# Designed miniproteins, single chains, continued (4), part 1

All scores and structures are predictions.

Each design is a single chain, and the fold is of that chain. pLDDT is the mean over its residues in the fold that is shown.

## One batch from the design tools (miniprotein)

Design m12001
Fold by ESMFold2-Fast:
Structure m12001 (fold): chain A 76 residues (1-76)
Amino acid sequence: MEEAEKLFEEGKEAFKKGELGKAMALYLQALSIYVEELGPDHPKVAEALEALGEVYKAMGKEEEAEKLFEKARQIK
């Protein structure tokens, strides 16, 4: 779990620097670990999906971003 948290934080730093491809890769890795370890309905999965949505939105992929945000909203 510490590995997924580290990947998520590194993704946030990459996003702040405008490194969208790096942020996406790091968030996808963190998301994969969160889903496998905590299950698809865990709040940390929703958090990673929201972060991915922000990256897609920044890339101009608004439709893909909305799908990620919708999926995150369905998790509690």
Scores: mean pLDDT 84

Design m12002
Fold by ESMFold2-Fast:
Structure m12002 (fold): chain A 64 residues (1-64)
Amino acid sequence: KEELEKAKEYIIDKLLAGDKETADFVSRVGREAIARLGLAGPTASGADHGEVIRLIYEEVAKKL
């Protein structure tokens, strides 16, 4: 719970600073999460988007 909040703040701060490595990492993990969840086109819902975001934060938290 606290790790996800810390990961979110870390991502936001790095993206605002223009850190390309963090942006590339987030994009890669996001694509992998979308593929894993089988999300495609109009079948994706807001809840599915939230799950993708959660997986991105969890992967970042593992590197902190």
Scores: mean pLDDT 68

Design m12003
Fold by ESMFold2-Fast:
Structure m12003 (fold): chain A 95 residues (1-95)
Amino acid sequence: MSAEELLEEARKLLDKAAELLKQAKEALKQGDKEKAKKLAEQALKLAQEALRLAMEALRQLPSDDREGILEAIGLALRAIGLEIDARRLIEEAEK
């Protein structure tokens, strides 16, 4: 898999994770803790996979590919943010 393919896959996983977190937050607002936890756990797994793909892409990118490197770093940071949000939602759902 090329660095470009890894970054595109990471982006798709992050978009799906963000949508699942939106659904998890809505479920939590409605008092459905079980649904919120399941959705947040799915989002966490997708964010972790996206981080792995972004880091693999960063490893493959040439040192002079400034644009590719910045994209990979941006996706990695987005993945970390979604992982933090997902873990927080899981904790709230377990109360």
Scores: mean pLDDT 89

Design m12004
Fold by ESMFold2-Fast:
Structure m12004 (fold): chain A 63 residues (1-63)
Amino acid sequence: SLSDLEIDKAIVIIHAAVLLTDPRLTPEQRAEIRRLMDEAFKAKTPEEVERIKARVDELAASL
């Protein structure tokens, strides 16, 4: 079964992927979101996932 960490990682990755469909994003923002998705795949702690989530949310709020 999936751990809470694995579920939280999946949710962040899905949200980042949805955000990438927004045509208002600059090329720099798209590159950052893709890096955040890669970081989320590699994240090993809840603190890492929360940091990545906060940055994805901040980028979404800036649009």
Scores: mean pLDDT 88

Design m12005
Fold by ESMFold2-Fast:
Structure m12005 (fold): chain A 95 residues (1-95)
Amino acid sequence: SAMEELRRLAEELAEAILNKDEEKAKELVEKIMEMLESGEVSAEEARRALEEALARVEEELRDKELNEKEEEELAKTLEPLIPLIRKIQEILAKE
């Protein structure tokens, strides 16, 4: 199921972000983008999966004090999500 694959990719993306694995996060974002562009998943489904992944990241980091290097690595890991978020917003703005 495309939805099961999307959910798995989103879960792996949350893990990649928590591990500050920029290359893995980029790979996972590209796969989600391909599913969105191919029509295998809707923009609404992609948005919900991304929101769930980011909520997991926020929950896991809630009680952690990150040093300056860890904050920088986290920021870089989140950068690949920007084009995906923009694409989702563009699709949802069109009827």
Scores: mean pLDDT 84

Design m12006
Fold by ESMFold2-Fast:
Structure m12006 (fold): chain A 66 residues (1-66)
Amino acid sequence: MKAEVYRQVAELARQMGDEGMAAVYYAKSALHAGDLETAREYAERAAELGNVKGAERILEQIDAAE
């Protein structure tokens, strides 16, 4: 449920042209689904797209989950 909600938010952000926010929410969706590698990949993409703060938050959550 949580993963699906985050995925919907990511899709909406992408439709609005906010690739950085979309990447952050795709990372959150993957994290809640237990896919830590996909979460890390999207967090890194979010940082490259300028959402460094969101990316750092996701990476901290991944570290805590390991």
Scores: mean pLDDT 80

Design m12007
Fold by ESMFold2-Fast:
Formats: sequence, structure tokens, C-alpha cells
Structure m12007 (fold): chain A 58 residues (1-58)
Amino acid sequence: MSRAAAAGGALGAQEAALAGDLSREGAARAGAEAAERRFGGSREAGAAAAEAAWEAGL
């Protein structure tokens, strides 16, 4: 019964997700390239950052 109301919300969410995908595809690619340049093969740096974030309660 909530499908008509959910359709309006889902359309707005899907439009935001599509805009986010378009924006984030460019940003994610740029971010990934920047991260690779900053960390230079960052698997260990990524793992250390994730561990530090987990310990910091992030």
C-alpha cells in the first residue's frame, strides 16, 4: 500500500543516486588515482588507515 508514496521517494532517491553516481564516478576515479599517487601502492597504507579508523571509533 505504500508503493505510490514509495514511488515518489524512490524516484527522488534514484535521481539523487544517479547524480551521485555520475559525480562520484569522476570523484571516485580521481580520488583513487590521487590516493595511489599519495600512498604508492597503498594496500598496507589502506589497511593501516582502516585499523586506525576502527581504533579511533570511526
Scores: mean pLDDT 55

Design m12008
Fold by ESMFold2-Fast:
Structure m12008 (fold): chain A 69 residues (1-69)
Amino acid sequence: AEEERARWREVAEQMLKAGEEAYKNGDYKTAAQWYRGAAEAYELSGDTERAQEARNKAIEMEKKYEEKK
């Protein structure tokens, strides 16, 4: 349903925002978790391109988290 896809897109955008805020605060682990959630929500909304972008951001956050060890 279009309403379901629109809802997942909205959820993905909210998760992406939360990840961006966590990243700005230096919380790379939390940022990665939010970006992974956003990627899944974008996939459920049918937006494969934005899902891939969010997944790439999650990977970058995971790398930054490892660098802080």
Scores: mean pLDDT 84

Design m12009
Fold by ESMFold2-Fast:
Formats: structure tokens, C-alpha cells, sequence
Structure m12009 (fold): chain A 62 residues (1-62)
């Protein structure tokens, strides 16, 4: 029932490793709630490249 919520510290760490803003990490987390969301769609909606989206998703799904 509860979604795994990342702390501000965890969001910041992922943002630094992925080369994105913490706001972009939070946007990606919101978009990941849709099981039909593709990497391309996440990248477009978050305003980042597909390569950056893949890197961020890899860090979030570890």
C-alpha cells in the first residue's frame, strides 16, 4: 500500500550521480508510477536526455 519514498538526502545523492536536479529525480519517480511509461516518455516529461533518464532509472531501481 505504501510507495517507497526517497528522502531529500537520497534524492540529492541520485541527482548528483545522474547529473540531474533533485526536482528531475522527483519527476522521474512520479512518472515511474505509470507501468506503461517508457524511458523515452520519462526523458521527455522530465526535460532530460534518454541517456540521463536511463542512468537515473538504474540508480532508482537498484
Amino acid sequence: MDLSKLSDEEVREIAEKAGVSPEQVRKILELMKDPNATISEIAKKAGISQATARRTLSLLTS
Scores: mean pLDDT 76

Design m12010
Fold by ESMFold2-Fast:
Structure m12010 (fold): chain A 67 residues (1-67)
Amino acid sequence: LAAEIEEVERRIARLDALAETIKRQLANPSTPPWEKAMLQGYLEQVEKERADLRKRLAELRARQAAA
């Protein structure tokens, strides 16, 4: 459980960093409109994966607390 929790936490941290990078590119005035459209779609996918991982993390922590 601890190793699984650490792995999920590391994945969430990577996605947090990725989301911030995408947001910075979206705010960049030199980023072309077609690339902004792609980045917006990618950000939505990253946010969805983050939500799923946070749900998984809560489940794993609850299981660890119950043990």
Scores: mean pLDDT 82

Design m12011
Fold by ESMFold2-Fast:
Structure m12011 (fold): chain A 84 residues (1-84)
Amino acid sequence: SMEKIREEIERLLEEGRELAKKAVEDILDPSKKKEMEENLKKMEKVFKEAVELAKKSGDEESLEEIKKTLEEIRKMFEEAFKKR
């Protein structure tokens, strides 16, 4: 059960990273504003689910990993937005 929860959290984090990467690519293209917004909403849902799973399992290590992933994504958006 714990192992399956950890695997699910990892899957959600990878999905969130991919959605973030797609949204970052769309920042530089004004024609893709709607697509970017949709990817951001999907990313928020994925990370919310990961946090809920980590809290239910009491997995502090997973919570730290989620925080680090969100920090990485924030840096990606900051860098991309500066180039816009």
Scores: mean pLDDT 82

Design m12012
Fold by ESMFold2-Fast:
Structure m12012 (fold): chain A 77 residues (1-77)
Amino acid sequence: KYEERIKENPNDARAYYELGKKLLSEGKLDEAIKYFEQAIKLDPNLAEAYRLLAYVYKIKGEDSKAEEYFKKAEQLE
């Protein structure tokens, strides 16, 4: 369980990213954003997290923010 993994290893960027994906699949957009933001804070080169952040912001209608994160993901890969 990703929540327990984070409790035992709070610097696990991958665990935050995976939990963000799980929350996104459940439609919990604001919670997913928080976990993706924590993932990129711990690993700024995690292009996948920027891509999903852009996707979530696009769903929320935050087009400018979505474009910024898509651009960042593209720059990393």
Scores: mean pLDDT 80

Design m12013
Fold by ESMFold2-Fast:
Structure m12013 (fold): chain A 69 residues (1-69)
Amino acid sequence: MDAAEAVRAEGERTLKRLEEAGVPQEDIDRIRKLYDEAVRAAEAGDFETAQRYWKEANELADRALERVK
């Protein structure tokens, strides 16, 4: 699996968990945009930028899950 494919797979898995947890669609859309940016950066070979967007998306996902507790 290349880096872009890995980011996409992880992102889709996380977004599905957020939907199942009842996270608002607005927050899910915001997190999806960050995963999309990570995929684009990875496809361009900019793995540093891809990792930064991936980390930011995951941090927002964690915070969104905290808000629905």
Scores: mean pLDDT 81

Design m12014
Fold by ESMFold2-Fast:
Structure m12014 (fold): chain A 69 residues (1-69)
Amino acid sequence: SEEELEREINDAFVAMLLALGKRLLKQGKYEEAIRVFQEALDLAEKYGVSPEVIEEARRLLEEAQKKLK
């Protein structure tokens, strides 16, 4: 359905942001990674993406924050 397609698109977009954030983390760009993960988490909660994706976004955000000391 159209509603299911919208959910899949939103899930994919959040996943793309998480992938970008992970790339930034690997490059040592911690402040940029934090911003991207925060955006991913905000969108994931707004769109009601799967709980696993929301949990991963929260975990990655916390990990990026720890890297700043």
Scores: mean pLDDT 84

Design m12015
Fold by ESMFold2-Fast:
Parts: C-alpha cells; sequence; structure tokens
Structure m12015 (fold): chain A 63 residues (1-63)
C-alpha cells in the first residue's frame, strides 16, 4: 500500500528502537548542556512523533 503502510511504518519505527535510541542520544546531549536526564527523555518523546533528533535538541535547549 502507498498510504496506510507508509504511516504505519513511520509510527512503528518511532515506537520501536527509535524511541530508546533518541532518549539515549539526548541523554548525552543533556549531559553536555547540564540538563536533567528526565528532560532529555521527555524531549525524545516529543521528537519521536517527528522522528528528528534535531527537533528534540531544540525542545531541550528551549526548556
Amino acid sequence: SDEAATAAAGAAAAGGAGDAERARQLKMISHQLGADERDAEAAARSAEGGGSAEGAKMVLQAG
């Protein structure tokens, strides 16, 4: 399929390894910024919908 499959694949990827990996990457960034690990995990969750670590960094820096 060329619509539902694409949407499902994106959601599945974000809800799979992507979520955990993003949280880990943001944890490293938060350590550099001095932010709390919890904030990094929350930012990863926010960016999970978009699937972008860049977006997560923006959220973390804005907080």
Scores: mean pLDDT 56

Design m12016
Fold by ESMFold2-Fast:
Structure m12016 (fold): chain A 62 residues (1-62)
Amino acid sequence: SEYKKELLKLIGEELRIIGEIFDVERRLEKDPEDEEAKKELEELKKKLEEVKKKMKELEEKE
């Protein structure tokens, strides 16, 4: 099923992004003023939103 393959791919992407978010959050715990870490966190959150949007679109088109 193409739906199942795409869903598994998106789940994998979501899990990878969540892991990266946790790593950046740990950096911010050590240095709350880390401007680079703040920017990375914003970009990762945007990527996570995009993955969730794709998952929703995939569900609607099944």
Scores: mean pLDDT 84

Design m12017
Fold by ESMFold2-Fast:
Structure m12017 (fold): chain A 94 residues (1-94)
Amino acid sequence: NRVEEEAEELNKLREALTPEEWEALLALENLLIEKYGPEKAREIFKSLSLEQIIELARRALEIFKEYPHTRDPEVAKKLLERLNELVEEAVKRK
């Protein structure tokens, strides 16, 4: 059951991540959905292991902490560029 498998993976991520890391992962997922669409965002996450997703969440949190004023369009653009670089590096490691 695909829905049950996805729920089990989400529960494992929730147990492995701090609340801040979990929020960073969700924010990254939402940005990928906005940029590439839900199908491509899903493909990116499915291409990564659980350990790689955990590392991605932690690195994303570090990037978000560097760019706290995301209401500025220039700051938001730099944040998106850094997050895209992070995702590309994660995908290359598989």
Scores: mean pLDDT 73

Design m12018
Fold by ESMFold2-Fast:
Structure m12018 (fold): chain A 76 residues (1-76)
Amino acid sequence: SLAERARRAAEEGREAAKLFEELGLPEVAEKLREAAEYAEKAAEAAEKGDMKKAEEYLKKALEAIAEAAKLYEEAA
């Protein structure tokens, strides 16, 4: 289901955030945690049948991932 996939994405995002924090990139880690939080909210919305809200949260998760990528490039 969409909810299961979004929850898995949130778990993977949190693990990625830990890795970047250990690498000394806390700003990248913070954006990845934001993305994970939005993915979790998307899962919750999908479970309630609010597919429109789930899509909005997934878009916000993608925006946070894009910001994380930008911060990574700026740190390199």
Scores: mean pLDDT 87

Design m12019
Fold by ESMFold2-Fast:
Structure m12019 (fold): chain A 57 residues (1-57)
Amino acid sequence: GAPAVGEIAQVYSGLSDKIEDVEVRGAGGDYAGGRIVSGGEATGKGAGGLLASAGVP
């Protein structure tokens, strides 16, 4: 099967928010070169798996 487009959009929305936050911090260079401090690759991968497991309409 294939995941719902809405689920993919949600994952991308979360990533976009993280990219936006990193860019804002990077502009000021406040925190060790604008690193994402909430979550990481493990969280990103886990979030995708969790969304798929949470229940597909």
Scores: mean pLDDT 43

Design m12020
Fold by ESMFold2-Fast:
Structure m12020 (fold): chain A 72 residues (1-72)
Amino acid sequence: MEKTEYLKKIKELLEQARKALEEGNVDEAIRYIDEAYRLVLKAKKEGLISDEEFKKIQEEIDRLYREAVEKR
């Protein structure tokens, strides 16, 4: 995937995760978070995103994951 496609898909997955958490669907939110994290790792490995971009996205993922685990 192109960098723009990766970033767009990651953003969409994180939006879906937020929505699932708002609806109380913790397991669905965790699935979206896991998929987003896999894409971020792949984009980083392919050299498509900077260390700074990776850190920013990882911080957002970590925040959402913490919320999901705490709501179980």
Scores: mean pLDDT 82

Design m12021
Fold by ESMFold2-Fast:
Structure m12021 (fold): chain A 96 residues (1-96)
Amino acid sequence: SDELVQKGQKALNEGKYDEAIKLFEEAIKKDPNNVAAYVLLAQAYLRKGDYEKAIEWAEKAIEIDPDNPVAWRILGEAYRKLGDEEKAKEYEEKAK
C-alpha cells in the first residue's frame, strides 16, 4: 500500500513538512527499498531548509536507484543552498 506515501505527499503539498517527514519515515520503515519515499523525504527536508538531511536522504535514494533524476536534482539544489557551487553544478548535470 502506497497510502503512507500518498498521505505524505498531501502533507508536503500543504506545507506540513514535519507531518510529511514522519509519514515518509514510516513508509521507509515498512519498505526500506521504497525509493519514492526516500526522494520525497529528501524533498521535505529541502523545503523545510534542512539541507544536510536533504542530502543524506537523496544520497540514500541514489544508492537504491542511481538513475533517479529527482534525487540528483535535490542534491544539486541542496548543495547550491549550502554555497557549494561546484557540487551543485556536478549533480545538476547528473539530473539531465
Scores: mean pLDDT 88

Design m12022
Fold by ESMFold2-Fast:
Structure m12022 (fold): chain A 69 residues (1-69)
Amino acid sequence: RAERNRERGEEALRRGDNKEASISYTEAGREYWEQGDLEKALEAYKKAVEADPSNEEAKKNLEEVEKKL
């Protein structure tokens, strides 16, 4: 599940769809967090913010994961 959303993000980024990449990485990060994999959640949220720096949800989630590490 989380891996599928990460793959979608990578595919979107490859096609230059930065907004879709950011959304997909944000979903992947949320699912990794739900699984307890905070390091993978951190990486996914970082990629989401890098793809779209205006994605406030990704920024907020990145800050929350950083506090838990």
Scores: mean pLDDT 81

Design m12023
Fold by ESMFold2-Fast:
Structure m12023 (fold): chain A 62 residues (1-62)
Amino acid sequence: PKIIARVVKDYEAKSSEELSLKKGDEVEILEVIDGEHVYVKNLKTGKEGIVPKSVLELVSVE
């Protein structure tokens, strides 16, 4: 199922594997990396990377 989450606070990437996000962006969760991190695709920019779960709020499961 397609899992959509909303960014609830700005995040700046700390490495090339991470993704910078802006509050209000919507992302698709592609993979759960661990208890604290997910791999996402930013639906606005099309870019992918790892982000902390703490900056996301679940919106829908399709």
Scores: mean pLDDT 82

Design m12024
Fold by ESMFold2-Fast:
Structure m12024 (fold): chain A 98 residues (1-98)
Amino acid sequence: PVVTSHTLRRIVSPDPALAQELEALQQEIAELLRELGGEVTYSDETLVLDVEEAEDLIAANRRILRDAKRALEEQRRDPEAFRRRLEASRAQVRAFEK
């Protein structure tokens, strides 16, 4: 699946290193989504996470980042195939939002 939207927010965790890593991952995902023509939003709400929650979200965001990098490479190699996958992903999101 292609990620089409991402929200940036401030992260607080008992381990500051996890919070910093998560914020860095959010920025990287946002930059890739801007290149792919996706939506990037900003929230003024601080997300407070314990260590386990932060680690889980880091793992999830790392997967999203890998998928986004792969999508960008595919767009550069075959823009038409990428466009079809992006449209399919958007259609799936719209179907599940109904």
Scores: mean pLDDT 74

Design m12025
Fold by ESMFold2-Fast:
Structure m12025 (fold): chain A 85 residues (1-85)
Amino acid sequence: EKEELLEKKREYEEKAEEYRRKAEELKRKYEELKRKAEEAKERSEEEGKELEKKAKEALKEYIEAEAEEGLYRMGAESYRIGAKS
């Protein structure tokens, strides 16, 4: 059953990479929305505040994606240790 643990390690590593890519996408979205919010504030403070709210939502999703990546990385390490034992 060592092969089963190594297979789960690989699956978790693949999921960690997927969440890493998702986090990178969400980080870019956050940075873009933050920039748009600053631009909008010069024309309409209300519009700028709304875009700032959307930027905070993207930041929350980014943090969640990073946390998920970390959990899958930890899971992969746990399966690696189990397979080595």
Scores: mean pLDDT 83

Design m12026
Fold by ESMFold2-Fast:
Structure m12026 (fold): chain A 58 residues (1-58)
Amino acid sequence: MEEIEELMEKAIEAAKAGNWDEFRKIVSEIAEKAMELPEEERDEVFSRLQQALQEVNA
């Protein structure tokens, strides 16, 4: 989880900076790691990722 939290923070930071290439790379890695988590934690990760995507698409 800690690793995913770090990646999530970097993804949001990249999105806010307009660095979409880095954002997409990190998002892909988060999604892959999230698939190895329990359903509850995986849903939390995807929820936070959805929030980051809203900022990207604003």
Scores: mean pLDDT 74

Design m12027
Fold by ESMFold2-Fast:
Structure m12027 (fold): chain A 99 residues (1-99)
Amino acid sequence: SPFRKAVEALDQGRPEEALKYADEALKEFGEDNPVLLTLKAQAYLRLGRYEEAVKAAEKAIEIDPDNPAAWQVLAEAYTKLGDEEKAEEARKRAEEISR
């Protein structure tokens, strides 16, 4: 399964392969899957592709705003981009959603 391969690739420190498999899985499950979009955001963050990480995480949040992993990616990506205000807002939202 491309979904399983994407998860395994990200976990094993292979973010470029994770993106490839996530894109294959999105074609099967639909481009609006928030779990796959969050996985892509995490992979972009690992690759230092911070603007792309923001875009993927924002799309995941648009679909599922109660997704703490996507808010955490936004916080980390904005920190790397130097936008401390947006990073703090995203961090607070992630903390508010935590169980």
Scores: mean pLDDT 86

Design m12028
Fold by ESMFold2-Fast:
Structure m12028 (fold): chain A 90 residues (1-90)
Amino acid sequence: GISYLNAKKYEEAIKAFEEEIKKDPNNAIAYYYLGLAYFELEKYEEAIEYFDKAIALDPNFRVAWLNKAFAYEKLGKYEEAKKYIAKANE
């Protein structure tokens, strides 16, 4: 889980959070950390998919909206990023 993210062991972090989701498919936090692990691997499209799953489970998950915006910035999609930053601040 989080210890693998802190150690920059992103592939191990992905496996740990996938296992958590198997146990609890409504775990918005686990989807968020999957998104972070993919973001750190520079897999921004996959990161966005997992941030979207976290947001679908918890629409007020501010940091998921914010990191979704940062992933859009990394893809050069600045207008979408600006929109999602505004969502994070609501």
Scores: mean pLDDT 86

Design m12029
Fold by ESMFold2-Fast:
Structure m12029 (fold): chain A 73 residues (1-73)
Amino acid sequence: MEAKEAAERAAEAMREMGASDETVEEVQRLIEEAKSVKDINEALRVAAKEGSMVATAAGVAIKPLILKLSEEE
């Protein structure tokens, strides 16, 4: 899964859970610019400001990107 596709999936999942457009846009940008699992964890931390369910939905949506980044050492 490409970073841009993952960011779009996370944004859609977050919006369905009722997250604000401001938080969705910030998380989408952080995911698109992510180069490591640490960067993804920071994006999910921002999503968690809207609630644990929003962060969980975003994380599930981008799981293939998380797995890909964890294998790129």
Scores: mean pLDDT 80

Design m12030
Fold by ESMFold2-Fast:
Structure m12030 (fold): chain A 69 residues (1-69)
Amino acid sequence: SAEDHLAKGQELLRAGKPEEAVKHFEEAIKLDPNNARAWGLLAVAYERAGQIEKAGEYLKKAGDLVHAQ
């Protein structure tokens, strides 16, 4: 499920594996593209992977989804 992928991604972030966490957050977004939390966590994972520009893009997407509710 999307929640299972979010949980696994968060575990990987805690383990210092942001690139692997990205894969799980991307799967969560494929299952539920309106999940603002998943987009926010993807942004955190990209930031920790050193992909600051991508992190900013995904953080904006998360904010847009929260505002649209």
Scores: mean pLDDT 83

Design m12031
Fold by ESMFold2-Fast:
Structure m12031 (fold): chain A 62 residues (1-62)
Amino acid sequence: APLLAVVGRDYEARSPEEISLKKGDRVLVLEEVDEEHVLVRNLATGEVGLVPKSVLEAAGAA
């Protein structure tokens, strides 16, 4: 099942494949792309894109 995570810090997208996140946003982790990046859906905005794993905190199963 996809994991629910909370954004631990503000993040500004650095490429067209990434999305921007705000601290406290809830995201659904869809796929682990590599050791440093995950594909997420931001539940506040509906945006889907890559973000660094380091900006996320584990919240639980979705």
Scores: mean pLDDT 78

Design m12032
Fold by ESMFold2-Fast:
Structure m12032 (fold): chain A 62 residues (1-62)
Amino acid sequence: LRERAEEAERIAREMREQAEKAEDLAKQTGEVAQRQANMYRASYDTAELLAEGLRRALEAAE
């Protein structure tokens, strides 16, 4: 469970970086990239919430 919490944090961080790059590209290339940027943003928001919840659960379980 602890390893999963750390992995979730790393994934959230990587997804956030991807979302920022996609947003930058979307402003330059138009609609298709904009849809992809929105999807990446939603993904890292969800991943962050999951990572935070998982960390709290880990601390409570220990």
Scores: mean pLDDT 78

Design m12033
Fold by ESMFold2-Fast:
Structure m12033 (fold): chain A 98 residues (1-98)
Amino acid sequence: PIPASPSSRQRILKRVEDKAKGVFYSETELVGTTASGETVTLRAEAVVDKEGNLLSYKITATKGGVTSTLDVVSTSVSGETVTLHVELDGETFSLYLI
């Protein structure tokens, strides 16, 4: 396994538990740098259940003033923490929903 992720910093914007629905709402922002040296800002909105299943998501990437919608390539689960893996221009970014 290659240990190098792109240089990035993630900030949680919002976390809300809906106990009546058994779901967790998360908004997070990741600012990273691509291998080409461009700054990219990822913003993720996600709904996860208590079992770590991803029920819905919306992920956008802004690079060079252009905003694109990204799809989730894969997810990983550790306890109540869900990590979303997305790909932009051949690079993988990981977003933590904690």
Scores: mean pLDDT 74

Design m12034
Fold by ESMFold2-Fast:
Structure m12034 (fold): chain A 67 residues (1-67)
Amino acid sequence: SEEQRAKAGEGAAKLGEELVKEAKKKAPDATATYGSSQVSDETYRIVAQAGDVTIERLVTLEELAAV
C-alpha cells in the first residue's frame, strides 16, 4: 500500500543512518554518506560509504516496516 511505501522509506533512512555509523567506526576520519533506492515493490537497496569503506544491504519492505 501507499502507507507501507511511506513507512519503508522511513525505515530505509533509519537503516542508512545505522550503516553510516558502522562505516564511520571503520573510517572515523572520512566523510560518510548513504543512499537508498527501491529495487522492486518488495526490495530496497541501501549503501553507505566512508572513504574506502562500503557497506551494502538488500532489505525487504517487510523488514523496513519493522524498523
Scores: mean pLDDT 77

Design m12035
Fold by ESMFold2-Fast:
Structure m12035 (fold): chain A 57 residues (1-57)
Amino acid sequence: MEALRKGIEESIEHAASSENPVKSLKFLKEQISRMSPEYAELREEAIKKIEELIEKK
């Protein structure tokens, strides 16, 4: 779990730093939304973080 959470956080940071942050963050949100049900809690946490970042852009 910890390694996966860290990987997701790094992916969010990378997307937020891209040439088109909103587009990259929306794309990442779509990918995370398709994660396995066993990671539902981690998925919801990640989606919430991505949505907060999109709102600030």
Scores: mean pLDDT 77

Design m12036
Fold by ESMFold2-Fast:
Structure m12036 (fold): chain A 116 residues (1-116)
Amino acid sequence: SMKQKKYEEIAKLLAEALRDVAEAIRKVRTMTPEQANKLVIETLEKVLEMLEKARQLAEGIDPDLVRRLEEAIQFVKEKLEEVKKNPNMTKEEAIRILQEVASRLADLLLEVQKRL
Protein backbone atom coordinates (compact mmCIF):
# COMPACT_ATOMS: atom_id res chain seq x y z
CA SER A 1 0.00 0.00 0.00
CA MET A 2 1.03 3.67 -0.33
CA LYS A 3 0.96 4.06 3.49
CA GLN A 4 3.29 1.04 3.91
CA LYS A 5 5.70 2.47 1.28
CA LYS A 6 5.79 5.78 3.22
CA TYR A 7 6.63 3.96 6.50
CA GLU A 8 9.36 1.99 4.66
CA GLU A 9 10.85 5.26 3.30
CA ILE A 10 10.67 6.88 6.79
CA ALA A 11 12.46 3.83 8.29
CA LYS A 12 15.11 4.08 5.54
CA LEU A 13 15.68 7.81 6.26
CA LEU A 14 15.97 7.20 10.03
CA ALA A 15 18.37 4.25 9.49
CA GLU A 16 20.53 6.44 7.19
CA ALA A 17 20.56 9.23 9.81
CA LEU A 18 21.61 6.70 12.49
CA ARG A 19 24.47 5.43 10.27
CA ASP A 20 25.65 9.02 9.61
CA VAL A 21 25.63 9.81 13.37
CA ALA A 22 27.49 6.55 14.21
CA GLU A 23 30.14 7.35 11.56
CA ALA A 24 30.49 10.91 12.92
CA ILE A 25 31.03 9.56 16.49
CA ARG A 26 33.80 7.27 15.14
CA LYS A 27 35.50 10.09 13.16
CA VAL A 28 35.25 12.75 15.92
CA ARG A 29 37.47 10.62 18.21
CA THR A 30 40.41 10.93 15.73
CA MET A 31 39.91 14.60 14.72
CA THR A 32 41.16 17.94 16.00
CA PRO A 33 38.54 19.89 18.04
CA GLU A 34 38.00 22.28 15.07
CA GLN A 35 37.48 19.39 12.60
CA ALA A 36 35.19 17.64 15.12
CA ASN A 37 33.07 20.80 15.61
CA LYS A 38 32.62 21.19 11.82
CA LEU A 39 31.70 17.49 11.33
CA VAL A 40 29.14 17.59 14.19
CA ILE A 41 27.47 20.69 12.66
CA GLU A 42 27.39 19.07 9.17
CA THR A 43 26.06 15.78 10.63
CA LEU A 44 23.27 17.48 12.65
CA GLU A 45 22.26 19.55 9.57
CA LYS A 46 21.98 16.33 7.49
CA VAL A 47 19.96 14.67 10.29
CA LEU A 48 17.56 17.66 10.29
CA GLU A 49 17.08 17.33 6.50
CA MET A 50 16.31 13.59 6.86
CA LEU A 51 13.92 14.18 9.81
CA GLU A 52 12.07 16.92 7.86
CA LYS A 53 11.65 14.54 4.88
CA ALA A 54 10.37 11.84 7.28
CA ARG A 55 7.92 14.36 8.85
CA GLN A 56 6.57 15.26 5.37
CA LEU A 57 6.08 11.54 4.56
CA ALA A 58 4.22 11.00 7.88
CA GLU A 59 1.99 14.07 7.24
CA GLY A 60 -1.62 13.06 6.67
CA ILE A 61 -1.07 9.38 7.55
CA ASP A 62 0.16 9.32 11.20
CA PRO A 63 -0.37 12.38 13.46
CA ASP A 64 1.39 10.67 16.41
CA LEU A 65 4.49 9.97 14.29
CA VAL A 66 4.41 13.60 12.98
CA ARG A 67 4.41 14.83 16.62
CA ARG A 68 7.33 12.51 17.53
CA LEU A 69 9.31 13.64 14.46
CA GLU A 70 8.63 17.33 15.28
CA GLU A 71 9.91 16.74 18.86
CA ALA A 72 13.08 15.12 17.44
CA ILE A 73 13.51 18.00 14.94
CA GLN A 74 13.25 20.55 17.79
CA PHE A 75 15.78 18.56 19.88
CA VAL A 76 18.31 18.39 17.02
CA LYS A 77 17.82 22.13 16.24
CA GLU A 78 18.57 22.98 19.89
CA LYS A 79 21.71 20.77 19.86
CA LEU A 80 22.86 22.29 16.55
CA GLU A 81 22.56 25.84 17.98
CA GLU A 82 24.40 24.70 21.14
CA VAL A 83 27.32 23.38 19.01
CA LYS A 84 27.37 26.57 16.85
CA LYS A 85 27.47 28.81 19.98
CA ASN A 86 30.28 26.76 21.62
CA PRO A 87 33.26 26.57 19.20
CA ASN A 88 35.43 25.42 22.18
CA MET A 89 33.16 22.42 22.83
CA THR A 90 35.18 19.37 23.93
CA LYS A 91 35.21 16.13 21.89
CA GLU A 92 33.50 14.42 24.87
CA GLU A 93 30.63 16.96 24.77
CA ALA A 94 30.37 16.61 20.95
CA ILE A 95 30.24 12.79 21.21
CA ARG A 96 27.60 13.05 23.98
CA ILE A 97 25.40 15.25 21.73
CA LEU A 98 25.76 12.78 18.83
CA GLN A 99 24.91 9.86 21.18
CA GLU A 100 21.77 11.69 22.45
CA VAL A 101 20.68 12.33 18.83
CA ALA A 102 21.37 8.65 17.93
CA SER A 103 19.20 7.52 20.88
CA ARG A 104 16.29 9.69 19.68
CA LEU A 105 16.65 8.40 16.10
CA ALA A 106 16.73 4.76 17.34
CA ASP A 107 13.51 5.32 19.35
CA LEU A 108 11.82 6.81 16.25
CA LEU A 109 12.97 3.87 14.10
CA LEU A 110 11.45 1.41 16.63
CA GLU A 111 8.15 3.36 16.52
CA VAL A 112 8.12 3.21 12.69
CA GLN A 113 8.89 -0.55 12.74
CA LYS A 114 5.78 -1.09 14.96
CA ARG A 115 3.73 0.51 12.12
CA LEU A 116 5.04 -1.83 9.39
Scores: mean pLDDT 91

Design m12037
Fold by ESMFold2-Fast:
Parts: sequence; structure tokens; C-alpha cells
Structure m12037 (fold): chain A 67 residues (1-67)
Amino acid sequence: MDELGVQLARLGAAGLSGTTLRVYALHEVEGLSQAEIAERLGLSVATVSRHLARARAALAAHADRAL
């Protein structure tokens, strides 16, 4: 029903790590900035950015296969 819930389910089905899923959820569900997520999880902003990029790449790969 919620588009966000669908995106999270797709990322889980794509076999992404729990850290990648958590970073994506904090950004999309909680609306946290990359800096806030980095502070909360004890990661660098660059690491958070890479996890978001991985999540988006997995969603794009899923969409390409569906077309």
C-alpha cells in the first residue's frame, strides 16, 4: 500500500545487507539526512552515501528486469 514499504520489500528480496536496508529506511522513513544517519550509526557520510547508492542501484536493476 505505501510505496515506501514496497521499495523496502524489493530491496530485501534483492539480497541487500541489513546495514544498507537500515540506511535506506532511515533516509526514506525517518527523513534523516545522510549526516544524521552517519552520526546515529557511527558511519562516515561517504559510507552512508554508498549504502543509499547501492539500494537505488538494486531498485533500478529490479525495474530494468521488469520491463
Scores: mean pLDDT 73

